# Designed miniproteins, single chains, continued (2), part 13

Each design is a single chain, and the fold is of that chain. pLDDT is the mean over its residues in the fold that is shown.

## One batch from the design tools (miniprotein)

Design m4439
Fold by ESMFold2-Fast:
Structure m4439 (fold): chain A 55 residues (1-55)
Amino acid sequence: DELLEELKKLGEEAIKKVPPERQEFYRQVLDELIEEAKKNPELAKGIIESLKEQL
């Protein structure tokens, strides 16, 4: 579950950089990504790497 915790933290950091108008949309996207990550740990790792590069 460490990957899910890291994904949540990075996702929250990314959302903070988004205009308030889009934050709710990205919160929904993050929730979907977390659900997919629970089923596919490899996918979670890939998303975390991508977010680290963007942040």
Scores: mean pLDDT 76

Design m4440
Fold by ESMFold2-Fast:
Structure m4440 (fold): chain A 71 residues (1-71)
Amino acid sequence: MPRGSPRVPPESWTRGAKAAQDELSTKDKKTATEAARKALEEALKPLGLRLSSVEVDVDGDVVSVSAEAEE
């Protein structure tokens, strides 16, 4: 039969839900930042340009991206 035992960190899953949600939010922001960087690099490739630097700033639901490219 399938296991009915509690997860390893039961408190984090139930009473520590807020802390777990905060961690998920931080992870999502990092993933979005990496995705934006990759998208920019791919967009510049067919133009014969290279990504020199990229800065991504996430504030709530607003994402600001600044990038520099070489010829």
Scores: mean pLDDT 62

Design m4441
Fold by ESMFold2-Fast:
Structure m4441 (fold): chain A 57 residues (1-57)
Amino acid sequence: AEELRELAKKYLEKAEEYEKKAEELKKQGKELEAEEERGIAALLRAMAKFLEKKAEK
């Protein structure tokens, strides 16, 4: 259970990194690349949520 919680935290940290990179890319006018990074961040957040739900058991 604790390992799943730690993994979820790592996924959230990675999601935040990708979100930050997406904002920088958007500022540079790289809209498609920014959207791709945001998609990865959304997936990582969904995975983290799944792991957190599993860690509750």
Scores: mean pLDDT 81

Design m4442
Fold by ESMFold2-Fast:
Structure m4442 (fold): chain A 56 residues (1-56)
Amino acid sequence: KREELEKIVKEEVDKLIKEGKSKTALEIADAFNQEDYDKAISLLSKESAEKLKKAL
Protein backbone atom coordinates (compact mmCIF):
# COMPACT_ATOMS: atom_id res chain seq x y z
CA LYS A 1 0.00 0.00 0.00
CA ARG A 2 1.44 3.37 -1.13
CA GLU A 3 0.89 5.19 2.19
CA GLU A 4 2.65 2.44 4.16
CA LEU A 5 5.64 2.69 1.79
CA GLU A 6 5.69 6.49 2.19
CA LYS A 7 5.67 6.16 5.99
CA ILE A 8 8.64 3.76 5.95
CA VAL A 9 10.64 6.04 3.62
CA LYS A 10 9.84 9.21 5.61
CA GLU A 11 10.88 7.55 8.87
CA GLU A 12 14.21 6.40 7.38
CA VAL A 13 14.87 9.79 5.72
CA ASP A 14 14.18 11.69 8.96
CA LYS A 15 16.48 9.35 10.90
CA LEU A 16 19.32 9.75 8.38
CA ILE A 17 18.97 13.55 8.39
CA LYS A 18 19.25 13.57 12.20
CA GLU A 19 22.41 11.44 11.89
CA GLY A 20 23.95 13.96 9.44
CA LYS A 21 23.50 11.68 6.40
CA SER A 22 21.34 14.08 4.39
CA LYS A 23 22.82 13.09 1.00
CA THR A 24 21.88 9.42 1.49
CA ALA A 25 18.43 10.48 2.74
CA LEU A 26 17.85 12.54 -0.43
CA GLU A 27 19.01 9.66 -2.68
CA ILE A 28 16.54 7.29 -0.99
CA ALA A 29 13.69 9.82 -1.32
CA ASP A 30 14.52 10.48 -4.99
CA ALA A 31 14.69 6.76 -5.82
CA PHE A 32 11.33 6.18 -4.11
CA ASN A 33 9.70 9.12 -5.94
CA GLN A 34 10.97 7.70 -9.26
CA GLU A 35 9.49 4.31 -8.25
CA ASP A 36 13.00 2.81 -8.43
CA TYR A 37 12.37 0.52 -5.48
CA ASP A 38 15.45 -1.63 -6.15
CA LYS A 39 17.71 1.41 -5.74
CA ALA A 40 15.81 2.63 -2.67
CA ILE A 41 16.13 -0.83 -1.06
CA SER A 42 19.87 -0.93 -1.79
CA LEU A 43 20.37 2.41 0.04
CA LEU A 44 18.27 1.52 3.11
CA SER A 45 19.47 -0.27 6.24
CA LYS A 46 18.77 -4.03 6.25
CA GLU A 47 15.87 -3.54 8.69
CA SER A 48 14.20 -0.77 6.66
CA ALA A 49 14.84 -2.62 3.38
CA GLU A 50 13.00 -5.68 4.76
CA LYS A 51 10.08 -3.47 5.86
CA LEU A 52 9.85 -1.84 2.43
CA LYS A 53 10.03 -5.20 0.60
CA LYS A 54 7.27 -6.62 2.83
CA ALA A 55 5.05 -3.54 2.21
CA LEU A 56 5.48 -3.78 -1.60
Scores: mean pLDDT 76

Design m4443
Fold by ESMFold2-Fast:
Structure m4443 (fold): chain A 66 residues (1-66)
Amino acid sequence: MQFLITNVGDVTRFIGLILRLIGDPRFEVELIGEDQMRVTSLGSEEEAEAFFEELAADPNFRVERI
């Protein structure tokens, strides 16, 4: 499952998310620009859904399933 994540708020929170995901072997991260990344989930569909719900609840991020 793939997600497009756009920073619409705090740059520090976005950088923190990038560092979290790059360190996690369940995810592949592609940086598209300063405010956008594509994330590929390599784990279970359940883990991917939980991740999507967590990020969608954060007002600093716009998250799209692709």
Scores: mean pLDDT 82

Design m4444
Fold by ESMFold2-Fast:
Structure m4444 (fold): chain A 77 residues (1-77)
Amino acid sequence: SAEELAEQAKALLEEMGYTDVEARPVGEDQVEVRFKPKSTSPAVVTAIMLVMAYELPARVKSVEVKDGVVTALLEKE
C-alpha cells in the first residue's frame, strides 16, 4: 500500500542518516517524501534518488529542491 511505501521510504532515509524525514501518502499509489540533506548538489540528489529507486518497490516520478529541502514523489511499481 502507499502507507507501507511511506513507512519504508522514511525508514530508508533515516537509516541513511537523514533527520526530519517526512513521508506521506498523497494518492492510492503515490507517496511524497520530504527531507533536508547536507548537500543539494545534482550529484548527491541523483545518488539519493537512485538508492530509493533500488531499495524501494517504487519509481521516482519527480524531484524538487527548494530552500535546501528535497521533495520527491514516489509511485508504486
Scores: mean pLDDT 84

Design m4445
Fold by ESMFold2-Fast:
Structure m4445 (fold): chain A 62 residues (1-62)
Amino acid sequence: MVEEAARRAEEAGRRGDAEGARRAASLGPHKNGSQEQSAYAAARRGDATGAGAAAAIGMHEG
């Protein structure tokens, strides 16, 4: 589940889809809204690795 969220966020980041990256991050644990914001920011700058990492951070706190 959470590893799927990270992969989806990375894919969105590759295509510059900030909203898609945020949505992918929200599929993981919602304990910390900062992960969604981080994924959105990374995807906006085209940082696929950063978007995936932001979503994955939620996995450890979930």
Scores: mean pLDDT 67

Design m4446
Fold by ESMFold2-Fast:
Structure m4446 (fold): chain A 94 residues (1-94)
Amino acid sequence: STEEKIRALRRRVLGVLLEEYRRAKAAGDEERAAQIIGLGADLKAIADESIANKASVEETVKRLRELVETRGREFGLEALAERVLAVIDEFLEE
């Protein structure tokens, strides 16, 4: 179902962010860890809203991509943004 696909996408994207959060914490980079947590919360909110509003996978992906690209530029998280976008692309090819 669309809902199950959005939940699977959410799990995959948040998994990438969790790995990067753990690396930031291990490096003592509390500011970056906070930025990653904030991004994860916002991405989760988009996925949850998409499920509640019965949005398509395509609409959900567009919103997730736009947020990731914007936050990547704003906070210097471009490398993390590229990894998240790659995971979204891999998901869409499945």
Scores: mean pLDDT 87

Design m4447
Fold by ESMFold2-Fast:
Order: C-alpha cells, then sequence, then structure tokens
Structure m4447 (fold): chain A 68 residues (1-68)
C-alpha cells in the first residue's frame, strides 16, 4: 500500500493509506482517527515522542523517505 503524508502544521501530520491495524496502533498511542472522502486517515501529533517513534517505524517499513 502507498502511504500519503501531508503536514497540517509544524507539529501535526495527516497519514492516509495505512492498514486498519496500523491506524489502530497509532490511535492507541493518542493519534486521531478521521475519514476523509471515504478514506481512513490518522492525524498524528509529532510532539508526542511515542507517536513520532511509531511513525518513523512505519515510514521505514513502507520505505518512505520523509524527514520528520
Amino acid sequence: MTLYIEYLDSSHILISGLSEEEAEELVELGAERVEINGELSVIVDLSNEKLREKIEELLKKHKVKLLL
């Protein structure tokens, strides 16, 4: 699956293209689950260290080159 990531501001990102399981893991760490145009997305606060670490793991797993 292809991840889509956009910055909402300097500390928040929106991630689409995650599996239900991956989205659930982020929500358990404090991320917000949203649905945009019928697609599952997650809003992540990068100031939260646990969320930032999990996002870095997911980016490596999906081979996405993005600096956080």
Scores: mean pLDDT 77

Design m4448
Fold by ESMFold2-Fast:
Structure m4448 (fold): chain A 79 residues (1-79)
Amino acid sequence: SEAYNEGLTLFNLKKYDEAAEAFKKAIELDPSFVKAYEYLALALIRSKKYDEAAKVMEQLAELKPEDVSAKNAAITLRA
């Protein structure tokens, strides 16, 4: 996805708010795009938007039920 690649470029430039918007667009185009949720959560954490990041990690846990790391991350961010 072009939106995902744009998000990665913005993330590497430490433009975390702009990166988060690009990753949100990637998710709108493909709601099953696991990596876009992972990087969106990371960008939100870097922007100190912990509650929003926790919601994204909860969504990721629904997409990857075999991987408990996303569920555990959501719990930690809300603690």
Scores: mean pLDDT 81

Design m4449
Fold by ESMFold2-Fast:
Structure m4449 (fold): chain A 93 residues (1-93)
Amino acid sequence: MEEVKKNLERAIQAVEDGIKFAEKRGDKETAEKLRKALEIVQEMLKEGRDMTFEEALLYAAKKAGLTFWADVAEAFRLIRQALDKLEAERKAK
């Protein structure tokens, strides 16, 4: 339960940072889509959904129609998988 909350809070922070970046670049369309994604993640937090950071971000991005952010979420998922494998190999020593 606590890990689910932390994962959703991390997803919210990532989206908020993305909104600020898009606004600085004058990309109003991306900023609007990211705001919609933020609303979706906040609703997930209220519902207490059992989701990882990557899953919450991917779902929110797809729901908001922001394909580029969905690609970023997929990249995070692959990086996490690689890091977990490296950690398992290190523990085997």
Scores: mean pLDDT 64

Design m4450
Fold by ESMFold2-Fast:
Structure m4450 (fold): chain A 57 residues (1-57)
Amino acid sequence: ALEEAREFIDAADAAERAALASSLLRRQGREPPFGAEAAALAATPENREAMAEELAK
């Protein structure tokens, strides 16, 4: 569920969020960013919400 996805993302550390963002982009058929770019992507509230929506699919 979406709420469970949000809780998972909020509980994760920065490295886990970056890894999750990369994994979800691969699921969409998109090329994931690397290192600091992946961490920056996972840092914003807007991108975390987008990650939760993708994870909940």
Scores: mean pLDDT 71

Design m4451
Fold by ESMFold2-Fast:
Structure m4451 (fold): chain A 76 residues (1-76)
Amino acid sequence: SQEELDREIARALLDMVLALAVKAGLITPEQAEEIRDLVDAGKYEEALKKVRELAEQSGDLETGRIVERLLREIAA
């Protein structure tokens, strides 16, 4: 129950962080959708790789680390 709630919170936080990154011009809406689709399909390693690539391209390593932490929580 707590683990399920923690995953739901992490998933909601992921959506919020991705939406804020799009608003800030760090990623495109299409890139945010790709990450969400990978997560929803259970492709966590592919999602992590995509997040790392986008963080390197944007130079926003802090946002990349936050998203990686949320992905690990969702996968747990």
Scores: mean pLDDT 84

Design m4452
Fold by ESMFold2-Fast:
Structure m4452 (fold): chain A 59 residues (1-59)
Amino acid sequence: MDIERTVREAVRAYEEGDVERARELLERATATPEGARQVQRLMDRDPRWREVYREVMES
């Protein structure tokens, strides 16, 4: 799975109002320990992606 592409798709879904789709994509990306680590690295680099993750996964 391309983690960065999946996160980018989740951000786009969230910005289009599809919070459920964004959650599904982020859950898929973080389903493995390696995927979760890559997602965390991406969140640390991009504040926009971090806020989307926070809103979708922590709400």
Scores: mean pLDDT 81

Design m4453
Fold by ESMFold2-Fast:
Structure m4453 (fold): chain A 75 residues (1-75)
Amino acid sequence: SFEELVKKVEELLKKIREAIKKKDFETGKKLLEELDELMRQIGEMVQQDPSLEPQAKELLKKAVEVGKEFAKAYA
């Protein structure tokens, strides 16, 4: 369900930030790949139900921000 995907995304965001903190960039890359896949699934759900768009948009902002945090830490 959408709510299950939202919960998985929030959990992945926390795990990615923990990987960044530990400088575990190998794990961080794998988690970012999982995040991309979940965000793709969320996008598909929004196409079927546009009422989900505001919540999905806020999740996307968080995903983009954590990706930027990873890029800065890895560079």
Scores: mean pLDDT 86

Design m4454
Fold by ESMFold2-Fast:
Structure m4454 (fold): chain A 94 residues (1-94)
Amino acid sequence: MIQELAEKLKKLADEYEELAKRFRDVAENGTPEEILEAAREVADFYAKKDPVVAEHLRAGAESSPEVARAIMRGAADEFYELAKKLKELAEKLQ
């Protein structure tokens, strides 16, 4: 059970790390269309916990490519931090 939990946490950490890398890459090198689409994907992650915040993120991204980039940079940083914490937790459980 504990080892199975550690494996699941490691997989989740790897997924968040890949999402963080993708969002960062799109924020720095993406077209305006790719940036808007990625920012909307970030808003979808927040929609499950806070629909009001998600709607504000969508409206902001649609209003300005600069705001969309800022949303993706913020999300990338948060996902990197979460991935690091999950990896550390998984290591402690093993």
Scores: mean pLDDT 80

Design m4455
Fold by ESMFold2-Fast:
Structure m4455 (fold): chain A 82 residues (1-82)
Amino acid sequence: IEELVEEEARRLAERFGLPEEVVREALRAGLEAALREGRISAATREAIREALRAAGVEVTPELVDALLAAVAEIFERLRLEA
């Protein structure tokens, strides 16, 4: 789980010019929401937005959509291994 978050955080941090720590926290927040709900939902998107806002990062649709897609990939991998 942590390794998948680390890999996606590195890629997205480089793409969007953000600190890896900020991207990692946003991915973790989204993944926690998805695992709690048992699906990718509006709560997943809101968790990502709140993490970005807490870190002082501008919340753009492109960034949120990219993070949501990464969370969805991690979530599906976890479902297939469960």
Scores: mean pLDDT 81

Design m4456
Fold by ESMFold2-Fast:
Structure m4456 (fold): chain A 70 residues (1-70)
Amino acid sequence: HMDTPVTVESVLKVVDLALEELGGSPEARRNYERVKEILEKFAKKKPKSTPLTDEEVDELAREIQRFLDE
């Protein structure tokens, strides 16, 4: 998982593409909107274009999982 750099910007682009693809699903839009909020929170720690550490990627994934799963 260290072989491919993950940035807040790259994840945000994926979320934006998913929102465009899904169109009119209110539930999916709400979920992705929340994920964007989490990504913006992480952008405060590092510039969006800077690769995230494994710890930061894990923290980001945990925040998203808390929203979607817990």
Scores: mean pLDDT 68

Design m4457
Fold by ESMFold2-Fast:
Structure m4457 (fold): chain A 90 residues (1-90)
Amino acid sequence: GALELAELMLELGEHHFSQGRYDDAIRHYRAAASLLTGRRRARALENIGQALFRQGRYQAAIAYYQQALALDPSNERARANLAAAQARLA
């Protein structure tokens, strides 16, 4: 089903991320996010933010971390990552 496909897309994204292939990771994370809701979607959005951060695209990363926190305000990792990305623009 859609959830199983989304989990596969997240795993493929993580695999590409681990190999420094951030554009490939982002494509898979975006596909997963489109199939997910709530905390799972927040995780996919946070992962897109992390890949953008690794590419030096801090403004884009901030936007995704903010979207992740809107879905899951308790995500301390997304909050810390948001602060780190904001610091890079100061």
Scores: mean pLDDT 91

Design m4458
Fold by ESMFold2-Fast:
Structure m4458 (fold): chain A 68 residues (1-68)
Amino acid sequence: SLAELQARLDALGAETDRLIAEMRDVENKLAKGEVDPETAEKRLAELRGRVMALIDEQVRLQAEIAAS
């Protein structure tokens, strides 16, 4: 149903926001010297990959909602 697709989209948006907040936390810790640069760069790359995958899924669901 449209409501189920909208709920999934909302859930993916919430997860994306959570990952973006985690990326900000890593960047802040890196700026303060609380994490080593190599570890921070690897973690940020992993988080960016996850965010991109969630955005791709959100785009797919938005297209499905628009087609409903």
Scores: mean pLDDT 88

Design m4459
Fold by ESMFold2-Fast:
Structure m4459 (fold): chain A 81 residues (1-81)
Amino acid sequence: SEAEEAEAAAEAAARQAREGAERALAGKAAGDAVAYTAGALLAIGSAFHGRLAGEKARELGGSDRGGEEALRAAAEAGLRA
């Protein structure tokens, strides 16, 4: 269903946001500005995608769990950076 597709997209975005956040924090710890920037951009972009997909899933009666997780991952990266 469209709700399941939106949920899957939000969950995929959450995974990418977590990966981006992890890379950004590792880059910051290593003093690697290129790695930090690339990770941060992936986390932010994936969080926005996750929010849109999660909102669509919720609109269709599905779960916004992935969208919430994507935003949380990006926020954690920003807080720790």
Scores: mean pLDDT 81

Design m4460
Fold by ESMFold2-Fast:
Structure m4460 (fold): chain A 63 residues (1-63)
Amino acid sequence: SRQKAIQIVGDSIQESIDNGDLSVESVKKNIDKNIEKAKKEGASEETIKEAEKIGKGVLDDLS
């Protein structure tokens, strides 16, 4: 779902904030990690693609 995709990316950003590192590298690592976790938990292909799209937008904004 779109809500799940937003949650994956949002949780990834929050992890970077909690760790005190908002670098592009830190945020990307957390997004990639949480997308991989969602795939293993059986998230739909649409949810994964939406999360990847939202994550790319966030990384572009940080660059």
Scores: mean pLDDT 82

Design m4461
Fold by ESMFold2-Fast:
Structure m4461 (fold): chain A 65 residues (1-65)
Amino acid sequence: MNEGIAAAGALLYREAGFSPLEATRLASEIARMLEAGASVEEITRYLVEAGVPEEVARRAAEVAA
């Protein structure tokens, strides 16, 4: 696990209102998407569709990348 993935999970927990379990699930999915070659824009879109506010989603995606 890199610091960016951990920071993304913390943002989702603290600012998007997700539980620690849901934040961990989303952070794990972000990590998988990055390994599969997903862009920051694709990750941001995924998070917005999952219910994350757009500003928080973009910051989480950028920090994870």
Scores: mean pLDDT 81

Design m4462
Fold by ESMFold2-Fast:
Structure m4462 (fold): chain A 65 residues (1-65)
Amino acid sequence: SVTSLVGAAIEVIGIAYERGDEVVRVEGNKIYVRLRPETPEASEEAKREIEEVGKEFGVEVVFLE
């Protein structure tokens, strides 16, 4: 639903902002994220947190290179 997508987008934007990552766009039921060059540990943590938000809201998260 639009409500689920908006909720997921707000949380993903917050995580991305805190970690220096980028939300590239939100289209349909998908959120497109670009992870910035970080330590492998920090990048994996960001990816896990963002994927969990997607699962909670039923929204697909796409990680761009």
Scores: mean pLDDT 78

Design m4463
Fold by ESMFold2-Fast:
Structure m4463 (fold): chain A 63 residues (1-63)
Amino acid sequence: MKLPSPEAIAADLYLALGAFYLRQGKVEEAIETFEKAIELARKSGDEDLVKWAEEGLERARQL
């Protein structure tokens, strides 16, 4: 099996960090973190990661 790309791993970590900031009520930090996750997910070519990062950003913007 092929290992995930470094960009995919980084995107997943930023997704987790963004979700953490949302749980803390740190909306601005969550938005910036999800935007970084989207950039990395797009570079990885993983469309599921892009979708999850975009959903996280939308949730942050609604708070």
Scores: mean pLDDT 81

Design m4464
Fold by ESMFold2-Fast:
Structure m4464 (fold): chain A 77 residues (1-77)
Amino acid sequence: SEFDRGVADIIAAVGSVLDRRGQYEEAAELYKKAAEIYEKSGDTEGARHFYRLAAESYRKAGKEDQAAEWEKKADEL
């Protein structure tokens, strides 16, 4: 829904701020939440985009296993 996508965009915007602060693991969690909302709304491209941002933020946090998991999730959409 449009409302759910708006909420996801706000969550992703907060994630972007956390990423810029170097709070990478927290940023990854918010990007993942935004991706899940986009996926449930049927926006596959939006979901893929945010799962990839989550993976990149997990990688910056040194969470390589989580990064690989969410990259795979994005590629399988």
Scores: mean pLDDT 88

Design m4465
Fold by ESMFold2-Fast:
Structure m4465 (fold): chain A 62 residues (1-62)
Amino acid sequence: LSKEQIEAGKRAGREAMAAAHAALSAGATPEQARDVGMGVIRRAAEELGLSEEEVIEAARTG
């Protein structure tokens, strides 16, 4: 992954976590919150031309 893809993946990871936490705070179940977060990851993967796994890996790479 390029440095730009890693930074974009890290951004997507933070947005996915924020969306999941917001859903939980609004009374969503853990399963619903996970689905919300994964929706953000999937959208980022499509925009970056990466797989969902590659976006998750980029977010974890630090």
Scores: mean pLDDT 80

Design m4466
Fold by ESMFold2-Fast:
Structure m4466 (fold): chain A 89 residues (1-89)
Amino acid sequence: EAEELLKKGLEALKAGDYKTAIEYFTKAIKLLPEDSPLRVVAEALLAEAARKAGDEELAKEYLKRFQEGAAKNPEAEKKALELLIEIAA
């Protein structure tokens, strides 16, 4: 289930295991349809994990995809931002 993969990715991201976080978020995105709000959340989390890992190219790619999806779904944008704030705290 994509939600379980996102949870594992978040746990890895909080632990500083950015490579494992990227792997889980990538798997979650592959399971989710293009118009899924949860995919928008996963794209934001993957962009942050990639940025933390120093993978600037991957971070830019998924930040762009997140911005495109967020423009169509404000609730998914809000959820992604809430999770990113929790990770930063």
Scores: mean pLDDT 84

Design m4467
Fold by ESMFold2-Fast:
Structure m4467 (fold): chain A 106 residues (1-106)
Amino acid sequence: MELLEEGIKAYLNEDYKTAIDYFQLFLASHARKILEGTLSPEEEELLRKGLLIAAAAYTKLGLYGLALSFWEMAESGDFKALFEPREVEDKEAFKKKVEEKVKELL
């Protein structure tokens, strides 16, 4: 998917804001299928990948509450929980965890 590919390129170039914009558009393009529960397994995997990379980008920008929300959506597969930010107790441990996970995906 072109939006996910462009988001990954931006992330790898350390353009975290642009990466987030592309991942938000990618999520929005699947909003109907997410709400209807009609995602294919392949679409779910691509969404999880995009959410984890977006979480890493948010940690790089210091937006830990948004990063945690995206991380929890990726881990649970509950993509409907999109806009409920959570408090991050250990920001440095969380950042390292997200960065290590994204390194495995790239």
Scores: mean pLDDT 77

Design m4468
Fold by ESMFold2-Fast:
Structure m4468 (fold): chain A 103 residues (1-103)
Amino acid sequence: VTITQPSSLSAPVGGTVTITSTASEDVNNKVSWYKEKPGELPELLAENGKPASGDSRFSASGSGKTYTLTISNLEKSDEATYYNAVQVPGGWVFGSGTKLTVY
């Protein structure tokens, strides 16, 4: 499995951003979204279509090969790299990451 994400996105404070990932094959919603800031451990945002973060501004959806993470009411603290990860037999496959800039 290969995961394709946009390399970068930008949006204003108070706006909404949608990160869309595409898998090379159907991954049956066995997907997770992570937020990574430089020097910090990755934070789990959503897993298998369910929210894992206590922050209701994050939502995840998708099926088959196409999955989205939506962040509403953007804050400057949302600047990070976001990764889509897919669970496969024997481990995890990560996308290349989407760097989000909030202006």
Scores: mean pLDDT 83

Design m4469
Fold by ESMFold2-Fast:
Structure m4469 (fold): chain A 108 residues (1-108)
Amino acid sequence: MEEIEEELAKLSPFERDLLERLLTGIRQYLKKLGVPEEKINEFLRKALELAREAIQAGMTDEAIERFLDGFREVAKELGLTDEQIEKLVDVLRNLLAEMRRALAERKA
């Protein structure tokens, strides 16, 4: 996770805390599904890139749906079932909605 930590260090402390929560949630879910740690780390790297793109786009509904579509593709590469992917997407949609709300509250 050093590469993820370096990328997080380039963000504001607030954005970093939000992304760390997102990445932690994903990691815990994939561990419960029995995904190998090496594959989890690959997934989290791609997840971070997608999350940064969504933040740069201002967390619009369109940006969030693009993020989730990208996540579906990465999850398919990990061999997750459609049921597991949709469950993960539901969790991510909730986390992204919380991030969007937190970012909107910091209008400064």
Scores: mean pLDDT 73

Design m4470
Fold by ESMFold2-Fast:
Structure m4470 (fold): chain A 61 residues (1-61)
Amino acid sequence: MKLDEEKLVELLVKAGVDPELARQIARSLVDMGADSEQVRFALRAAGVPEEEAERIVKELE
């Protein structure tokens, strides 16, 4: 999966994640080449609700 860092930051901020934290998470996921499962896990670990995490993953596909 090729992640769009800017789009991921936007979706995280919309989900209630702090802009600075959203940027750090997005950068980390892009740098590691994270797949959909890894993205969903990281979002849930950051406090994003499961339903929002699934929506974000779907939006990135």
Scores: mean pLDDT 78

Design m4471
Fold by ESMFold2-Fast:
Structure m4471 (fold): chain A 84 residues (1-84)
Amino acid sequence: MEERLDLEIELGIVEIAVGVLKANVSRLPFVPEEIKKLLEEAQKLVDEARRLIDAGADPETVREKIEKAMELLKEAQKLLDEHL
């Protein structure tokens, strides 16, 4: 229960981060396809992590999905910095 709650909190933070980056991207007159692809992949991983938590999957598997989503968000942020 406690471990699931911790993963839920971590996933919630990543979900917020994805939303913030998507909102920031919407302010750009042109968005590179690579940035959109990274955000779509991050969203997919977040959705997969949510499904796995709901299914009671192995916490390590869920954490791996969350960590991968975070890495994709970091890459998207780097590309955004290049275009700001």
Scores: mean pLDDT 80

Design m4472
Fold by ESMFold2-Fast:
Structure m4472 (fold): chain A 92 residues (1-92)
Amino acid sequence: SVVEKAKEALERQLAAIRAALERTESDPERVRAEMLEILEQALAFLKGSTDENLRAYLESLGIKVNSQEEIEEIRKAWIELLEREIARLRAG
């Protein structure tokens, strides 16, 4: 589904960000803190962004959205994914 493609795209981007941080920072606590900041900023953006802005971002990732319902489902899935990852990082 388009929602699954969007989830995979976000997971791939988060993995790339983490890998980039690990290349420049040797302290795992600092990598964790920086990841948390990035994830919390991404979550705030998703909660505050318009559907038009989210659609434009998805299109920049090669994800074609065909309906308003798909945008709402992707936003919800991405928020849930980011909240889960934030909780995991905070747990240690």
Scores: mean pLDDT 86

Design m4473
Fold by ESMFold2-Fast:
Structure m4473 (fold): chain A 74 residues (1-74)
Amino acid sequence: NAEDLIKQGDRAFAAGDFSTAGRYYRQAGDLYLQQGDLEKAAESYRKAAGAFVRAGDWRSAIEYGTRSQELRLQ
């Protein structure tokens, strides 16, 4: 479930595997969005963006940071 993906992301982040953490947080955001939980989707995409910044993946950081902001405006 989405919460388990957040926990997997948190473990990867703690291990310094920021790229893997970003992917787990992104998957959690996608699942929360599918469930209609816009707030948790926005939070998950925000976490993904932060992880991608730490990974040096600026494209993904911008993409998911923007997605998070757009969801919070709804």
Scores: mean pLDDT 89

Design m4474
Fold by ESMFold2-Fast:
Structure m4474 (fold): chain A 110 residues (1-110)
Amino acid sequence: GREKAEEGERGAEEGKRLAEEGKGKLGGLAAAEGGGKAAEAAEEAEKKEGEEGIKEGERAKEAGEKAAEAGVAAAKAAKTGEEAAAGAGGAIAGIGAAVQGELAKEKAEK
């Protein structure tokens, strides 16, 4: 649920901050952790129905989108292939979580 979405958003914010500081590898790892937490939030949202499932799915989607943005920022800040791979991993994790959050929301709306 909500707490995991908030943890995902915090991981995304940390990842973006680290990317802006030129710490691409650490930024990518933080974005990936944020994406993972957002995915856990989406999984919890899928177990809920109606308005609660819709709200939790939307929060998980937003957390995943922020993690994806942080991962992209980390990849762009990367100075090595390993740093770029960490950023890309964060972006992929965030995208996946966002999709899962949207699907959880759509399922709750039916």
Scores: mean pLDDT 84

Design m4475
Fold by ESMFold2-Fast:
Structure m4475 (fold): chain A 70 residues (1-70)
Amino acid sequence: SMEERLEELRKRAQELAKNPKMDPQTVAAVERAVADLEEALKNGEDEYFINWRLLVAEGELLVAERQIEK
């Protein structure tokens, strides 16, 4: 479900925030994207918009996770 996907994204974001090597701006971008998805779900936005915000959140997480892989 979308709620389970949101919970998974939140867990990934929390793990990134614990890493002292993470760029604070990258963490902030991830947290904002996840928050935007959560807000869209709470507000009952249309499925297209919710899916777009999901893609943005996943994209920000992938960028952040790539930064800590050497």
Scores: mean pLDDT 82

